# Designs tried in a protein design run: designed miniproteins, single chains. Part 58

Each design is a single chain, and the fold is of that chain. pLDDT is the mean over its residues in the fold that is shown.

## One batch from the design tools (miniprotein)

Design m2132
Fold by ESMFold2-Fast:
Formats: structure tokens, C-alpha cells, sequence
Structure m2132 (fold): chain A 93 residues (1-93)
């Protein structure tokens, strides 16, 4: 569930990196199980946000690029551009 994943992400920001690893594993399972592109985009977005909080800007950028690609396929050019810009900003860190 989206709410459960968001709660786990918020806890990961406050708690040991080992909890962030657990949340990432749960997100990977949810991504593999999901067939809906919009749901996959949200899950990749959450994963990117976790990596950004951990200071892994390269991985964060990679996942935001995946989000942008999905929105481009869905015809949402505005969201695609926002996530591409965010990915580029992260690569500069």
C-alpha cells in the first residue's frame, strides 16, 4: 500500500540506514508486482527520494529518470520534464 510505503520512508529518514535498506527491498518487490505504469512511477519516485535522503545522488537521479520515462510514455510531458530536471540537479551534487 502507498500509505505504508510512505510511512516507512518517513521512518527511514529518522532511523538507522538498515531500515532504509529494508524499505528499498519492499519497494523493489512492489515494483516487480505492479503492472500499472502510474503505480510504478510513484514507487520509483519513493525509491529515488530515499536514495536522495541517504545522500546517494547518483541512484536517486537514476530512479527519477525512470519516473520521467514512464510519464513520457503516459503522455504527461509536464511531469516527465519535472523529474528529468530533478535528476539533472541531483547529478550536479
Amino acid sequence: SEEELEEMIERAKQLPKSLADYVIEELDKAIKESKDPETKARLYELKGAIYEQLGDYEKAAEYFEKVASIYEQLGDEERAQRYRKRAEELKKK
Scores: mean pLDDT 82

Design m2133
Fold by ESMFold2-Fast:
Structure m2133 (fold): chain A 85 residues (1-85)
Amino acid sequence: PLPTPPDPELTEQADKLEELGREYRKKGDYEKAGTYYRQAGALYHLSGDLERAARLYREAAEDYEKAGDLGKAAELRARAEELER
């Protein structure tokens, strides 16, 4: 694993996915909202924005829990905690 500086393209994609997550959350589609927040968090993580990645993983976990996907929620909470060192 090589240290990679923040990638503007990854950040732009993450922002778009975060917006989609918020939109689906407003519609009450928590499963899709959780998926988009998880994807945004992963891209922020790859870009080196660990604080934003952890926040998005927590948001995704809450949405998955509301959707009834407790396994994905637990996994994402664990990922968020790992990033918060």
Scores: mean pLDDT 82

Design m2134
Fold by ESMFold2-Fast:
Structure m2134 (fold): chain A 60 residues (1-60)
Amino acid sequence: MSVEELIEELQKLYTEVEDKLTDEQKKEAQKLYDQAIEEEDEEKAKELLNEAIDFLKEKS
């Protein structure tokens, strides 16, 4: 997946699970997303986005 495709998947998943997340879990997901979009290395950005997606899947 491209970074753009991973961002789309993350946003879709977040919308589906948002009401089940605690404030702390929302902060963790936001932190991973912010780190990913600020990351200059595309592969590292993809790793951070996948980590955020996996985190949300575990909490859903």
Scores: mean pLDDT 80

Design m2135
Fold by ESMFold2-Fast:
Structure m2135 (fold): chain A 94 residues (1-94)
Amino acid sequence: SMEEIENLALAIAIGAQEIADILDDPEARKLVREIVQAIVEKDYEKLLELAERFIEYAESKLPELSEEDQKKVQELLEKLRELVERLRELIEKS
């Protein structure tokens, strides 16, 4: 399942980047860079921690967005949470 872990990690990074682009926020971009670095280092425990922080941060920024962007970010966050949960399960079973 190392290939599955790597694929989920990449999907998490892509999802976080899509959300960060909508937020247009320096802190969101910083968290995405940290997520990418954790993937490069294959530190999947750190990746999970950072992804959870990213989700919490993005949720806190929802009230600042237009209704259209709120809906888009909420949909992307739901997908991101599913990917994070799948990655957590794989790591905990390893």
Scores: mean pLDDT 89

Design m2136
Fold by ESMFold2-Fast:
Structure m2136 (fold): chain A 73 residues (1-73)
Amino acid sequence: SSLEVLATVILGAITALKRKVENDERLTEEQKKEILELLEEAERIVREDPLNEEALERAEELVLEAEKKIEEA
């Protein structure tokens, strides 16, 4: 289903962003913690409700917020 594909894509993005954040020396430890907490919450939401469209939309919003924090650093 399209929701299964979306869940997989979101989880892939979360994994990639976690690795990027952990290795980004521009980010302070506080910034890393804040961004990783957003990504961990997004991952939790997707794993709990991978076929729930509203849950996946919420997870996407958290991923976009994490990306914005990385870009603004």
Scores: mean pLDDT 88

Design m2137
Fold by ESMFold2-Fast:
Structure m2137 (fold): chain A 94 residues (1-94)
Amino acid sequence: SRADELLDRAIRVADELAELAAKYNPKIAQGARAVRNLLEAMRTEGGAAYDAALSAIDEVKKLAEQVPEYREELLKRIDEIRSLVDQARAALEA
């Protein structure tokens, strides 16, 4: 489905974020993995997992804003995940 395609893309970006962050901030890497798991839950639970996913994304974004190195690269990926998640939510409700 369109929602599955968007969630697949968001999960790939979350995995990439975790790999990047692992080198300098384990908390951001852990947060990215939590986001990934909530995106997988959205496939089954739909909108019920959406609020939790947004909350986790916001937490990761706050952590990324505190990291001087690679902050721009981290924030770009976090914003991409959120955009894809919002699109996936809309597709699940259609």
Scores: mean pLDDT 85

Design m2139
Fold by ESMFold2-Fast:
Structure m2139 (fold): chain A 70 residues (1-70)
Amino acid sequence: SPERAEEVTRLVAEAISYAREAGKIEGKVDEMIDKANQLLAEKARESGVEGVRQALEEVKKWYEDIKKKA
């Protein structure tokens, strides 16, 4: 249980880090972080830890797509 909570915390922190970097490129840091937090919460509710991993991968894709178009 504690180990799982620590894993979720690390995954969330990583996702927010990608969202922050994406937001810096677009000049929309707060909006991008809010969007990532919403996605993380929704996916966690649907699928627990696996949902959080899915949300992280999706936020990573946002960052890569934004970086590619910058």
Scores: mean pLDDT 85

Design m2140
Fold by ESMFold2-Fast:
Structure m2140 (fold): chain A 60 residues (1-60)
Amino acid sequence: MWSLEEALEEVERRLARLDPRDSAALQALVRELVEKVDDPAVLDEVHAHFQRLLAERQAA
């Protein structure tokens, strides 16, 4: 299972390499976050960070 720090780092790493319009790849990343993050509070924080980064990537 990922810690908060590990999950945040992994999200940033993967989003930097993903096409922000690739729905299948983005959905697979979200599924892996749900699988690897067992604490709901940590998952909420990681999901919020993911949404912020995704919005920035889609705007660029």
Scores: mean pLDDT 77

Design m2141
Fold by ESMFold2-Fast:
Structure m2141 (fold): chain A 69 residues (1-69)
Amino acid sequence: MEEAEKLYELGVEALKQGKYEEAAEHYEKAIELDPNYVRALANLAAVYNRLGDDEKAEEAILKAAEAQG
């Protein structure tokens, strides 16, 4: 969990720099370590939506909804 949190923070830092693709990569790695990381899944969905990848955004939203249960 600590490792996934570090990756999430790297994603947030990439977003601060406007690096959406890099942010998505960090969030994806955080989710690989913690598949139920709702906050990372939600942010990943937002990033994919901003990049125009609707399919990946929808997948992340679905995973976030499942993780909330």
Scores: mean pLDDT 80

Design m2142
Fold by ESMFold2-Fast:
Structure m2142 (fold): chain A 69 residues (1-69)
Amino acid sequence: ALAYYNLGNVYLSLKRYDEAVEAYKEALKLDPSYAEARNNLLILADYYEQTGQVAKAEEVRQFLAQSKA
């Protein structure tokens, strides 16, 4: 989980938001209780909504709603 979380952070620093989302989703699939990955996905969903990427924001929010600790 930590390795995918770190990979997501690298993609964020490169402004590669789609790859960052996928890396954080993988971190949560391995550890559904990974609060830092969940929080970063919430931030990215907000970013997608603010930039008019509503479908991407909805996809991230649906993933988070399905995620269980």
Scores: mean pLDDT 80

Design m2143
Fold by ESMFold2-Fast:
Structure m2143 (fold): chain A 93 residues (1-93)
Amino acid sequence: IDRLRELVEALRKALEAEDYEEVQRLSDELAKLLGELIKEETDPEVREKLLEALQYASAAAELLKKGQYEEAREYAEEAIRYAEKAIELLEKL
């Protein structure tokens, strides 16, 4: 959880700074971490939020590689939103 929280905060700061090179790097890192967490997660509600976050983070990274910064920003923001929902559920369990 701590690594997920740190990565979400780093991605949020990169988005605020409009540092799209860093947004791409952090989106790829977030997708990798989410993939690892999903493999070990047994709670279906948490797993659903992690899967949504993974899909948005992966899409954001691909859009950034194509130079579609505005669309990538929206996907990265959704990745943060779903990752935060997963963290909130994990803290209640």
Scores: mean pLDDT 84

Design m2144
Fold by ESMFold2-Fast:
Structure m2144 (fold): chain A 61 residues (1-61)
Amino acid sequence: SLVEEARALLEEARAALAAGDYEKAFENAVKATILAIKAGDYDLAKEAEEVAAEALRKAFA
């Protein structure tokens, strides 16, 4: 399902963020956000957006 795919991408984004791969974290978090919105899971979309924002902040820190 779109929700399961979005969750998998969000998990990959969090793992990339923890590993310092901010580009991959941002890309996967953005993809997760889009899929979560398409699925109507706005709580999941918000979580993915927060990960994308964190990756962007750390990339330019």
Scores: mean pLDDT 90

Design m2145
Fold by ESMFold2-Fast:
Structure m2145 (fold): chain A 61 residues (1-61)
Amino acid sequence: VLEDTRKAVEAWKAGDYEKAAEYFSKAYEKRPDDPGLWTALAIAYRKAGNEEKAKEWEKKA
């Protein structure tokens, strides 16, 4: 979980929002009841250009 979150943040800082969303998704699998991950996934998908996935995660948050 910590490793996936760290990799997500590193990808985010590099501007690779698609990869950041992938790592946040892996963190979510281990911690599904974390509103911070729902918000992070929504923003990452939005920045990656996947508005449909972004809206799905925004509804959970």
Scores: mean pLDDT 78

Design m2146
Fold by ESMFold2-Fast:
Structure m2146 (fold): chain A 80 residues (1-80)
Amino acid sequence: SLEAVREALVAHVAANPDLSVEEIVEILYQVARHLRERHPELSVEEVRELLFETIDELVERGLISEEEGEEIKKRLEELL
């Protein structure tokens, strides 16, 4: 289930290459909130790990820069 969420997020960013850092942060934050509501058994740390792994995959695939990835992680830490 979490793997499917990660793949769907990566596919969404790949399909929308003009997404800003702010827009990606908003998308990931909304997904985090939705996961916590639907899966109350998931800890905040487990959701954070999923989002950070997603960001790392976006960087690895060249969909965002390493600098953008670090900025997104910092903004999500402030929100989560």
Scores: mean pLDDT 85

Design m2147
Fold by ESMFold2-Fast:
Formats: sequence, structure tokens, C-alpha cells
Structure m2147 (fold): chain A 101 residues (1-101)
Amino acid sequence: KPIPKVEEGDSKENAIKKIEEAFEYALQRFPDAPEELRKEMKEVIERLKKSNLSKEDVITIAKFIQKALEKAEAETDPERQLEILRNAVRALKDFLDRLEK
């Protein structure tokens, strides 16, 4: 199952849906991921759905998540895969904190 590709022509709602599907794919692909990481991923999705972010910002976030998941899948070391995912989630939380008012 390929990771959904986010495009500039996507609606904000469609981009958020693709992010949600990408995270669901990641959780299925990495079943041994710590519960804390799984909780943080769900938290980011909930924040995105409730956010008043622009379409451009949501698409930028979606592309970032997609690239992070592609990097994690290309990694052969499980610890490095988890590090990539943790760093991506932290970067997203920081980005959301800066954009939310």
C-alpha cells in the first residue's frame, strides 16, 4: 500500500485526510512503536483537524510527513526508523505551536 501523495491541488480537507491515512499506515508498518509516539501522532492529527491553518500550511505539513515516512521506510535499523518518526512528530508539534494563536 503506497503512502498517499499530497499535491498542491488538494483541498485542505483532502490533505488532512491523506496525513491521517499516512499516520495510520505508519502505525500499521511499525506496530512496535512506543505508545507515547502513537499518542503524539494521534494528538497531531486532532490538532490539524481543529486548527484554523491555511490550506498552504496544511499541504506543507502533509508533504513533510510524507517525506519523513518515506525516510523511515528506507531505513533498515528499527531504532533509526523510530528516531526519524519521533523527530518528525516533534518538528510538527513545534510548527503547529508557532502557527496557532
Scores: mean pLDDT 73

Design m2148
Fold by ESMFold2-Fast:
Structure m2148 (fold): chain A 55 residues (1-55)
Amino acid sequence: ATDERLGRAALLLRDTDLSVREVAAEVGFRSQATFSRLFRARFGVSPATWRRLAR
């Protein structure tokens, strides 16, 4: 499910140095833009901002 994929992405952003593009691909998104939009809708912040706050 999309929600489960976004949760996995949040952990990858915190625990790895993969780029946002690489994280998007790893959790099954073909588009980084779509991934970033859905991530922001779910968590309230961009993937890059989430990584900064989670570290």
Scores: mean pLDDT 84

Design m2149
Fold by ESMFold2-Fast:
Structure m2149 (fold): chain A 55 residues (1-55)
Amino acid sequence: EVEEEIEQLKEQYKKNKEMLIEQARKQNLPQEVIDAMLKRMEEHLKKIEEELRKK
């Protein structure tokens, strides 16, 4: 069952997103840049999820 792998992946991405936001804010990046990076991570996660479900 791929659902367990997807759940673990989502948990990892949640932590990575939090770290990315913290790092970006420390570097004084504009909110627009942070939003773009978060959107890219969400798109990447969606692609991986789709790939795992193709088994």
Scores: mean pLDDT 79

Design m2150
Fold by ESMFold2-Fast:
Structure m2150 (fold): chain A 95 residues (1-95)
Amino acid sequence: SVEELRARLDELLDEMVKTEKAFEEAIKNGDIEKAKSYVEKLRKTLAEMEKVVDELRKALPPDSPEYLRALWDLLVAQGMLFYAEKALENLEKKK
C-alpha cells in the first residue's frame, strides 16, 4: 500500500540521518575506515529509498502531494550522501 511505502521511506530516511550523524563523529575523530563504512551504508540506504520512491511514482499521480514529498525526502538523502563523500575526500587529503 501507499501507507506501507511511506512508512518504509520514513524508516530509511531515519536510517540516513542516524548514519550521517555516526559519519560526522568518524570524520571528527579522523577515523577514515569507519567514515568509509558509513558512506557505503549511506549509498545502500539511498538505493533502497530510490526503489521505494519509484514504487510510489508508479502508484500515485505525478502531482500528488505524497509523491512530491517522497521526491523531497529523496533529494535530502542525496544531499547527505554528497556531503559525506566530499567530507571523506577532504579527510583523506589531510594525511
Scores: mean pLDDT 88

Design m2151
Fold by ESMFold2-Fast:
Structure m2151 (fold): chain A 63 residues (1-63)
Amino acid sequence: MEGDIVVATEDFEARTPLELTLRRGDRLLVLRVENENWVRARNLATGEEGYVPASFLEVIGRA
């Protein structure tokens, strides 16, 4: 998943400053796989970075 381009399959609301809010259809670059539940990603439209749930992501390409 690191280096993958992924799409958010569901909305996610950040609960801490370390987390990234997602809207369904957002495209992200996976920067780091932290564990099985969380990845650090960059939103390709906004440039914002943070942790997001891995289960809300679908791989659509390779960087």
Scores: mean pLDDT 82

Design m2152
Fold by ESMFold2-Fast:
Structure m2152 (fold): chain A 86 residues (1-86)
Amino acid sequence: ALEVLIIHLEQAIDAIKKGDLEEALTQLRAAKLGAKSLIPKFGEKAEKLVEYTEKAIEAIKKGDLEGALEYAKKALELAKEMLKES
């Protein structure tokens, strides 16, 4: 559900801010799977969610924590917009 996706993204952002990168990756991977499951209902918006979560994951892997936080926040805002439309 979209509400569960939002919780994963909020937990990922908190983990990034705390420097808990293992938890951040776990939460972002869960959010990415949730976003993929929403593609049939939300189309391109859900595809953008997948892209933002993937970019956040890759940013963490290369040590770009500012980039990871930026993409995770973009994913969260998009997910909140989608929730208002549903």
Scores: mean pLDDT 87

Design m2153
Fold by ESMFold2-Fast:
Structure m2153 (fold): chain A 62 residues (1-62)
Amino acid sequence: MSGAEAAEAGIAAGEELVKQGDYSGGATVARLGGQEALELGDEEAGRRALEYADKIAAEGGL
């Protein structure tokens, strides 16, 4: 899996959980995707997924 694939998978899973009202779960899976992308050397994709996780957490009230 590439870093971009890891980040996109985390974001996509996060979006599905948010649609179900699970903001905490959505933020968690997006953050995991971002961390994996960073470990794979994709700093841009990692940052995008982590920013998305922070956005979900804020929208969910934490």
Scores: mean pLDDT 84

Design m2154
Fold by ESMFold2-Fast:
Structure m2154 (fold): chain A 64 residues (1-64)
Amino acid sequence: GLAETLGVSEETLEEAVRLTEELIREKGPEEAYRETVRWLQSQGLSPSRARAAAEYALARALKA
């Protein structure tokens, strides 16, 4: 799945979605995306993979 392609666990990807939902409420979608990218890089993802995972997290968070 997407998590395997990005080299991240399904648990980490779902945690990114939950983090993004909370950050949207506090700071809006632009800041939520930036902070989720940084958090994913802290979890060991490369910048390009972190951006892809954060885009997925943002899309899911906005549809919740």
Scores: mean pLDDT 84

Design m2155
Fold by ESMFold2-Fast:
Structure m2155 (fold): chain A 65 residues (1-65)
Amino acid sequence: SEELELLREALEKLGIDPKKTRFNPLTLKGVGVTDEQLEELNVIRGDGGKTSIELAKAIFELKKK
């Protein structure tokens, strides 16, 4: 769907492979993600059971504020 395509694009813009949803803290900091936001994303990521959609939504939500 359209939402899924937008979420995938957001991850790619941050240098994250949407099919292998893993975060590199240095890459995320390079695009303006704060240390506090990285901590929140690590909680959401958990043990890697989160989907690209869930993580992209979290990134969008944090960057909107």
Scores: mean pLDDT 51

Design m2156
Fold by ESMFold2-Fast:
Structure m2156 (fold): chain A 71 residues (1-71)
Amino acid sequence: MEEEWRALFDRFDTDGDGTLSLAEFGAMLRSMGLDLSDEEIRALMARYDTDGDGTLDWDEVLAMLRDIFSQ
């Protein structure tokens, strides 16, 4: 699962800068079968975006994915 998440992160990181924008993040979650609204995706991103720059690095994405799938 972690290798699959890492591959998905890299695939949706179209800029190759090691971060995901809101749009890329939402697309990645939906590709994983998570049918979340834009508002839910934005709220999740805001919870884990500690920089407040509107992007998520791999550590932030991993922490959130573990939180979502721990339920």
Scores: mean pLDDT 76

Design m2157
Fold by ESMFold2-Fast:
Structure m2157 (fold): chain A 77 residues (1-77)
Amino acid sequence: SEEHKKRFEELIERAYEIIEKIENLKSLPEEKKKELKELLDKAGELLEKFRETGDESDYEEAEKILEEAEKLVEELE
């Protein structure tokens, strides 16, 4: 549906914004970089599942993980 497509695109945009912020950080601890990559990888897997199935639980879990990643990036800014 158009609604599912829009919601998928919105979370993908959020993931790209997080990646861009990470790339722009001049001093990022390796442990935090690993943590952020693990979160983004898991969110990506869930978003692919959501794209294929439209399962709301996959969307909700991906959104929560992206929110966690956003908070970590804000802490590093």
Scores: mean pLDDT 81

Design m2158
Fold by ESMFold2-Fast:
Structure m2158 (fold): chain A 114 residues (1-114)
Amino acid sequence: EEVERLRKLAEFYEEQAKRNEDLAKSETDRANALIDELGADPELAPGAQAVRDALKESPEKAYETARKWAEESPHRDLVEELAREVKHLYNYQKGVEDLKKAAERYRAEAERLA
């Protein structure tokens, strides 16, 4: 039945969203650990704090902030590692949003047809 198929699709996308949420949490912890490591250096502390503040606003802003800092920093390699981790976080969070929207659409369609 079409309704049952749509419900199973919604459940599938809900499980995928949960998996991506777990990955986003792991990357958030990783990014914060790198920010703390960079922030321990007084020379890097202002840049690390700027990325931390941007991360509280959004992963997208954090990535933009880290990327700019990497371009300007004499310790580019260290800052680029943080920029890569924040980019992974942004991608996983974007994935969660897309998957949740897909789940909502399939669930709403199943309810409409039921």
Scores: mean pLDDT 82

Design m2159
Fold by ESMFold2-Fast:
Structure m2159 (fold): chain A 58 residues (1-58)
Amino acid sequence: SMMVRAIGGDKAARELSGGKLMDIINGIKNGKYKSPEEIVEKYGVSRSLAEELYEKFG
């Protein structure tokens, strides 16, 4: 969706719904994940997207 792309970038728009993107962002901001690998394991996203989101919102 256009909203997912605006917040999470083109990779997020290809791999995630808006709801899942917000769950990931909120989890990162709350210190829920120790590494990008935990995001990959939980949501099945690409490692590159998990790393980008973890760096951007952590």
Scores: mean pLDDT 80

Design m2160
Fold by ESMFold2-Fast:
Order: C-alpha cells, then structure tokens, then sequence
Structure m2160 (fold): chain A 60 residues (1-60)
C-alpha cells in the first residue's frame, strides 16, 4: 500500500534525530497510533503501518 509506505517513511524521518534506537522505535510507533486514530485507519491498515515503520527503522 503506497499511502501506508509513504506515511511510514514520513514518520520515521520525523524521528530520525533521536539517537537511541529503542526510543526512536517507541516514538515512531506512538506517532503511528496517533496518525491511525486521526485518519480512522482499520486495524489491518494500522498493523501494516506499524510493520512498514519497523521495516524502515531496520534500514537505519
């Protein structure tokens, strides 16, 4: 899902200044929950967003 992947990239980019990888992951997943709530994403799309975020974090 292109929209979910783009959102995941933007979220990870917004937390890229955090040097602690555990804190960066926590912040990114928290932002995912906020965005999912605001956009009224389904549980499946929220899960896909979190999986995309974890994948992007592994690249850094």
Amino acid sequence: DEEIEELARKIVESVSGEKDEKRRRYMALGLADMHARDAKLSEEKKKALKEAILRELEKQ
Scores: mean pLDDT 80

Design m2161
Fold by ESMFold2-Fast:
Structure m2161 (fold): chain A 92 residues (1-92)
Amino acid sequence: SHETARALAELLSWMARQGARVEVEAEGDRVTVRVSGLSVEQQIGLALAAIGLGLDGLEVKVEIKGDTVTLEIGGLSDEERAAILEAVRAGR
């Protein structure tokens, strides 16, 4: 949903402001977001957000390696994808 994508965008912007590195790739209705430099608490928070996206009907895959969380999100509208991409850009 628009609301869930916006919440993720806000979370990603906040994490970038806390010093995390956020990278994004977009392909069709799919977005891959990679966030590194995360504390264990931030990793858990991002994983819980991803579970929320899945419960909201989006296709979500989560991978955690060390201090890095990778989210693969499918089923996004053009507007939802744009919001996530803009959040990553604004956090630089």
Scores: mean pLDDT 77

Design m2162
Fold by ESMFold2-Fast:
Structure m2162 (fold): chain A 69 residues (1-69)
Amino acid sequence: DNREAARAAAEAARAGDAAASAKYVGTLLGQPVSDEAGLGGGIAAAFELEAGGSDETAARGAVQAARKG
């Protein structure tokens, strides 16, 4: 579930676990991502969730941040 993957990426990024964040962001993209792109995606998801955004908005933010590098 893309929504659950976004939440998991956010939690991993908040814990400083770039590899775990990359695993979950990779699930959202349907392909592997670097630890750097994964951490960026997880941070973006965390920011959306903290702002009161939906899981769908968090997933979108994670994908956009990961694609940006």
Scores: mean pLDDT 81

Design m2163
Fold by ESMFold2-Fast:
Structure m2163 (fold): chain A 62 residues (1-62)
Amino acid sequence: SLEDLKKEIEEVQKKIDELTARLNELRAQGADPAEIRRVEMELAYLQGKLDKLKQKIEELKS
C-alpha cells in the first residue's frame, strides 16, 4: 500500500541520516579506510533502495 511505502521511506531515510552522521565522524577521526568504505557502500545501497521505493509510489499514482 501507499502508506506502507511511505513508512519504509521514513525508515530508510532515518538509517541514511544515521549512517551519514557516522561517516562524517569516521572521516573526521581518520578512521580505517576499510570501515569508511563499508559505510559508504551501505549508504549507496540504502540510497538505491530509497529511489526504488519512490519509483513504486510514482507507479501507484500513475
Scores: mean pLDDT 86

Design m2164
Fold by ESMFold2-Fast:
Structure m2164 (fold): chain A 61 residues (1-61)
Amino acid sequence: SAVEQLAREVARLLREEEAGKISREEAMRRIQALLARHGVEVALDASHDEIEAALVRLALS
């Protein structure tokens, strides 16, 4: 599903940030843009828990 693809892309970006391949700012900017395409707003300083909660909410919709 589109939500499963979104969750995989978000997880990939978070892994790349943790591995030092991209900055936290770049990862969060990309995650914000991806979630916005699905009608969900997250702050650039959102925690991993807040991002996970947003993805769970999309999956339940």
Scores: mean pLDDT 81

Design m2165
Fold by ESMFold2-Fast:
Order: structure tokens, then sequence, then C-alpha cells
Structure m2165 (fold): chain A 56 residues (1-56)
């Protein structure tokens, strides 16, 4: 992905970590990145949801 997509995935992983009370992981960042790529119209929501699932 581009640098912008990586940054959005990092932001989604941190937000997910804050919501679930766990530090963000590489798995959460990768899940967020792939979700953003699959649903760019709803990238922020899709990335956050994927990161939350990866951290549970």
Amino acid sequence: GSAELRRQAENAARAAGDLVGRPPTEEARRAALEAIKRDPQNGARAGLQAAIEALR
C-alpha cells in the first residue's frame, strides 16, 4: 500500500487498541490495511473494525 494507507492502518490499530484496552499489534495493522484496501469508501470504519477483531 501507499504511505497514506499505511498511516491510516496505523491510526486504525491505535484507535482499536484504545477501545479494547490492548496495545496495537502488527497483525492488527495488517488487518486494518487489507480492510481499507477492500473498502476504500468506508476505509476508516473497515480498518477500525478489522483491527478490533485482530486484537480480540
Scores: mean pLDDT 84

Design m2166
Fold by ESMFold2-Fast:
Structure m2166 (fold): chain A 59 residues (1-59)
Amino acid sequence: KKKELLLTLLESNPDLALSAEELAESGSISKATATRILNELEKEGKVRRLADGRYVIAK
């Protein structure tokens, strides 16, 4: 559920890099929960973490 929400937010803005904190605010979840979900999505190849720690949708 929360995982699909974060994925949808990133997919809606595919050229925009978002931090875990920004995604947490948008999803009304804690930063720790957002970071955990983003790590799972990165392992699944659905998102990419940039050098500055922000995330984008994987193409």
Scores: mean pLDDT 77

Design m2167
Fold by ESMFold2-Fast:
Parts: sequence; C-alpha cells; structure tokens
Structure m2167 (fold): chain A 58 residues (1-58)
Amino acid sequence: GPATRAAIETVLAAQGIDPAAMSEAQREAVAQLVSALFGFDLEEARAAVEELSREARA
C-alpha cells in the first residue's frame, strides 16, 4: 500500500540505495528492515520492494 511504499522510499533514500540498481540481497534486506522498523507484514514489504524496483527500472 502507499504507506509501505513511502517507508521503503525513505529507507532507500537514507541508505543511498538506487531503487533501479538493487541486488536481490539488497531487496531482501530493505524488506526485512522496513518490516522490522514500521511493523509491516514481511510478505507485503517484499512485494512492495519488488514493485518499486521494477517501476524504477522501467
């Protein structure tokens, strides 16, 4: 959802990570961090990271 996406964008900006250039390991790490810090479901966080990464590469 929008809140999960905003949290991911905040983490990526804070870590200096380019959403278009994330490795699989970075995507998993971001999903776990967002889930832990903001209380989002890990599966939802993973889906949102994959969606954001895909959109950034388009």
Scores: mean pLDDT 81

Design m2168
Fold by ESMFold2-Fast:
Structure m2168 (fold): chain A 84 residues (1-84)
Amino acid sequence: DERELILRAIGHIIAAIGHIEEAKLLLKQGRYDEAIAAAEEAIKFAKEAIEAAEKAGDEALVKAAKKVLEEAEKVLAEAKAAKA
């Protein structure tokens, strides 16, 4: 079932990246509440990607998913700061 876990991790990484880019665009538009929501969705998908990658034993995917999580958390912090 490692292949299914790898595909799940990749799918969640792609979803997280999509939400990060959405959050960045919303931030640029001054749509702070929507940017926060998009960043929170990115964090959720990134965490699911880490879990799937860890279960698959794919260290490269774990590293990639953790990097995406860090970016999502950074965008969330920027969105919250911009709203304040």
Scores: mean pLDDT 91

Design m2169
Fold by ESMFold2-Fast:
Structure m2169 (fold): chain A 60 residues (1-60)
Amino acid sequence: GSVIARLIMHDYGLSEAQLRALVAMVRAGASREELVATLMRDFGLSREDAERLVDALRAL
């Protein structure tokens, strides 16, 4: 994994398995809206934190 992947896991409290699942969603063409909704529902993130994480995942 990249240094960026490790920083994302640390900053958002994600496991490696959770990060892999989110990266798979991005690669499958999930929309920003779908990613934000998933992060809020399944990972307990605020909308602001979910939007920041989506931007970080798309920058990978």
Scores: mean pLDDT 79

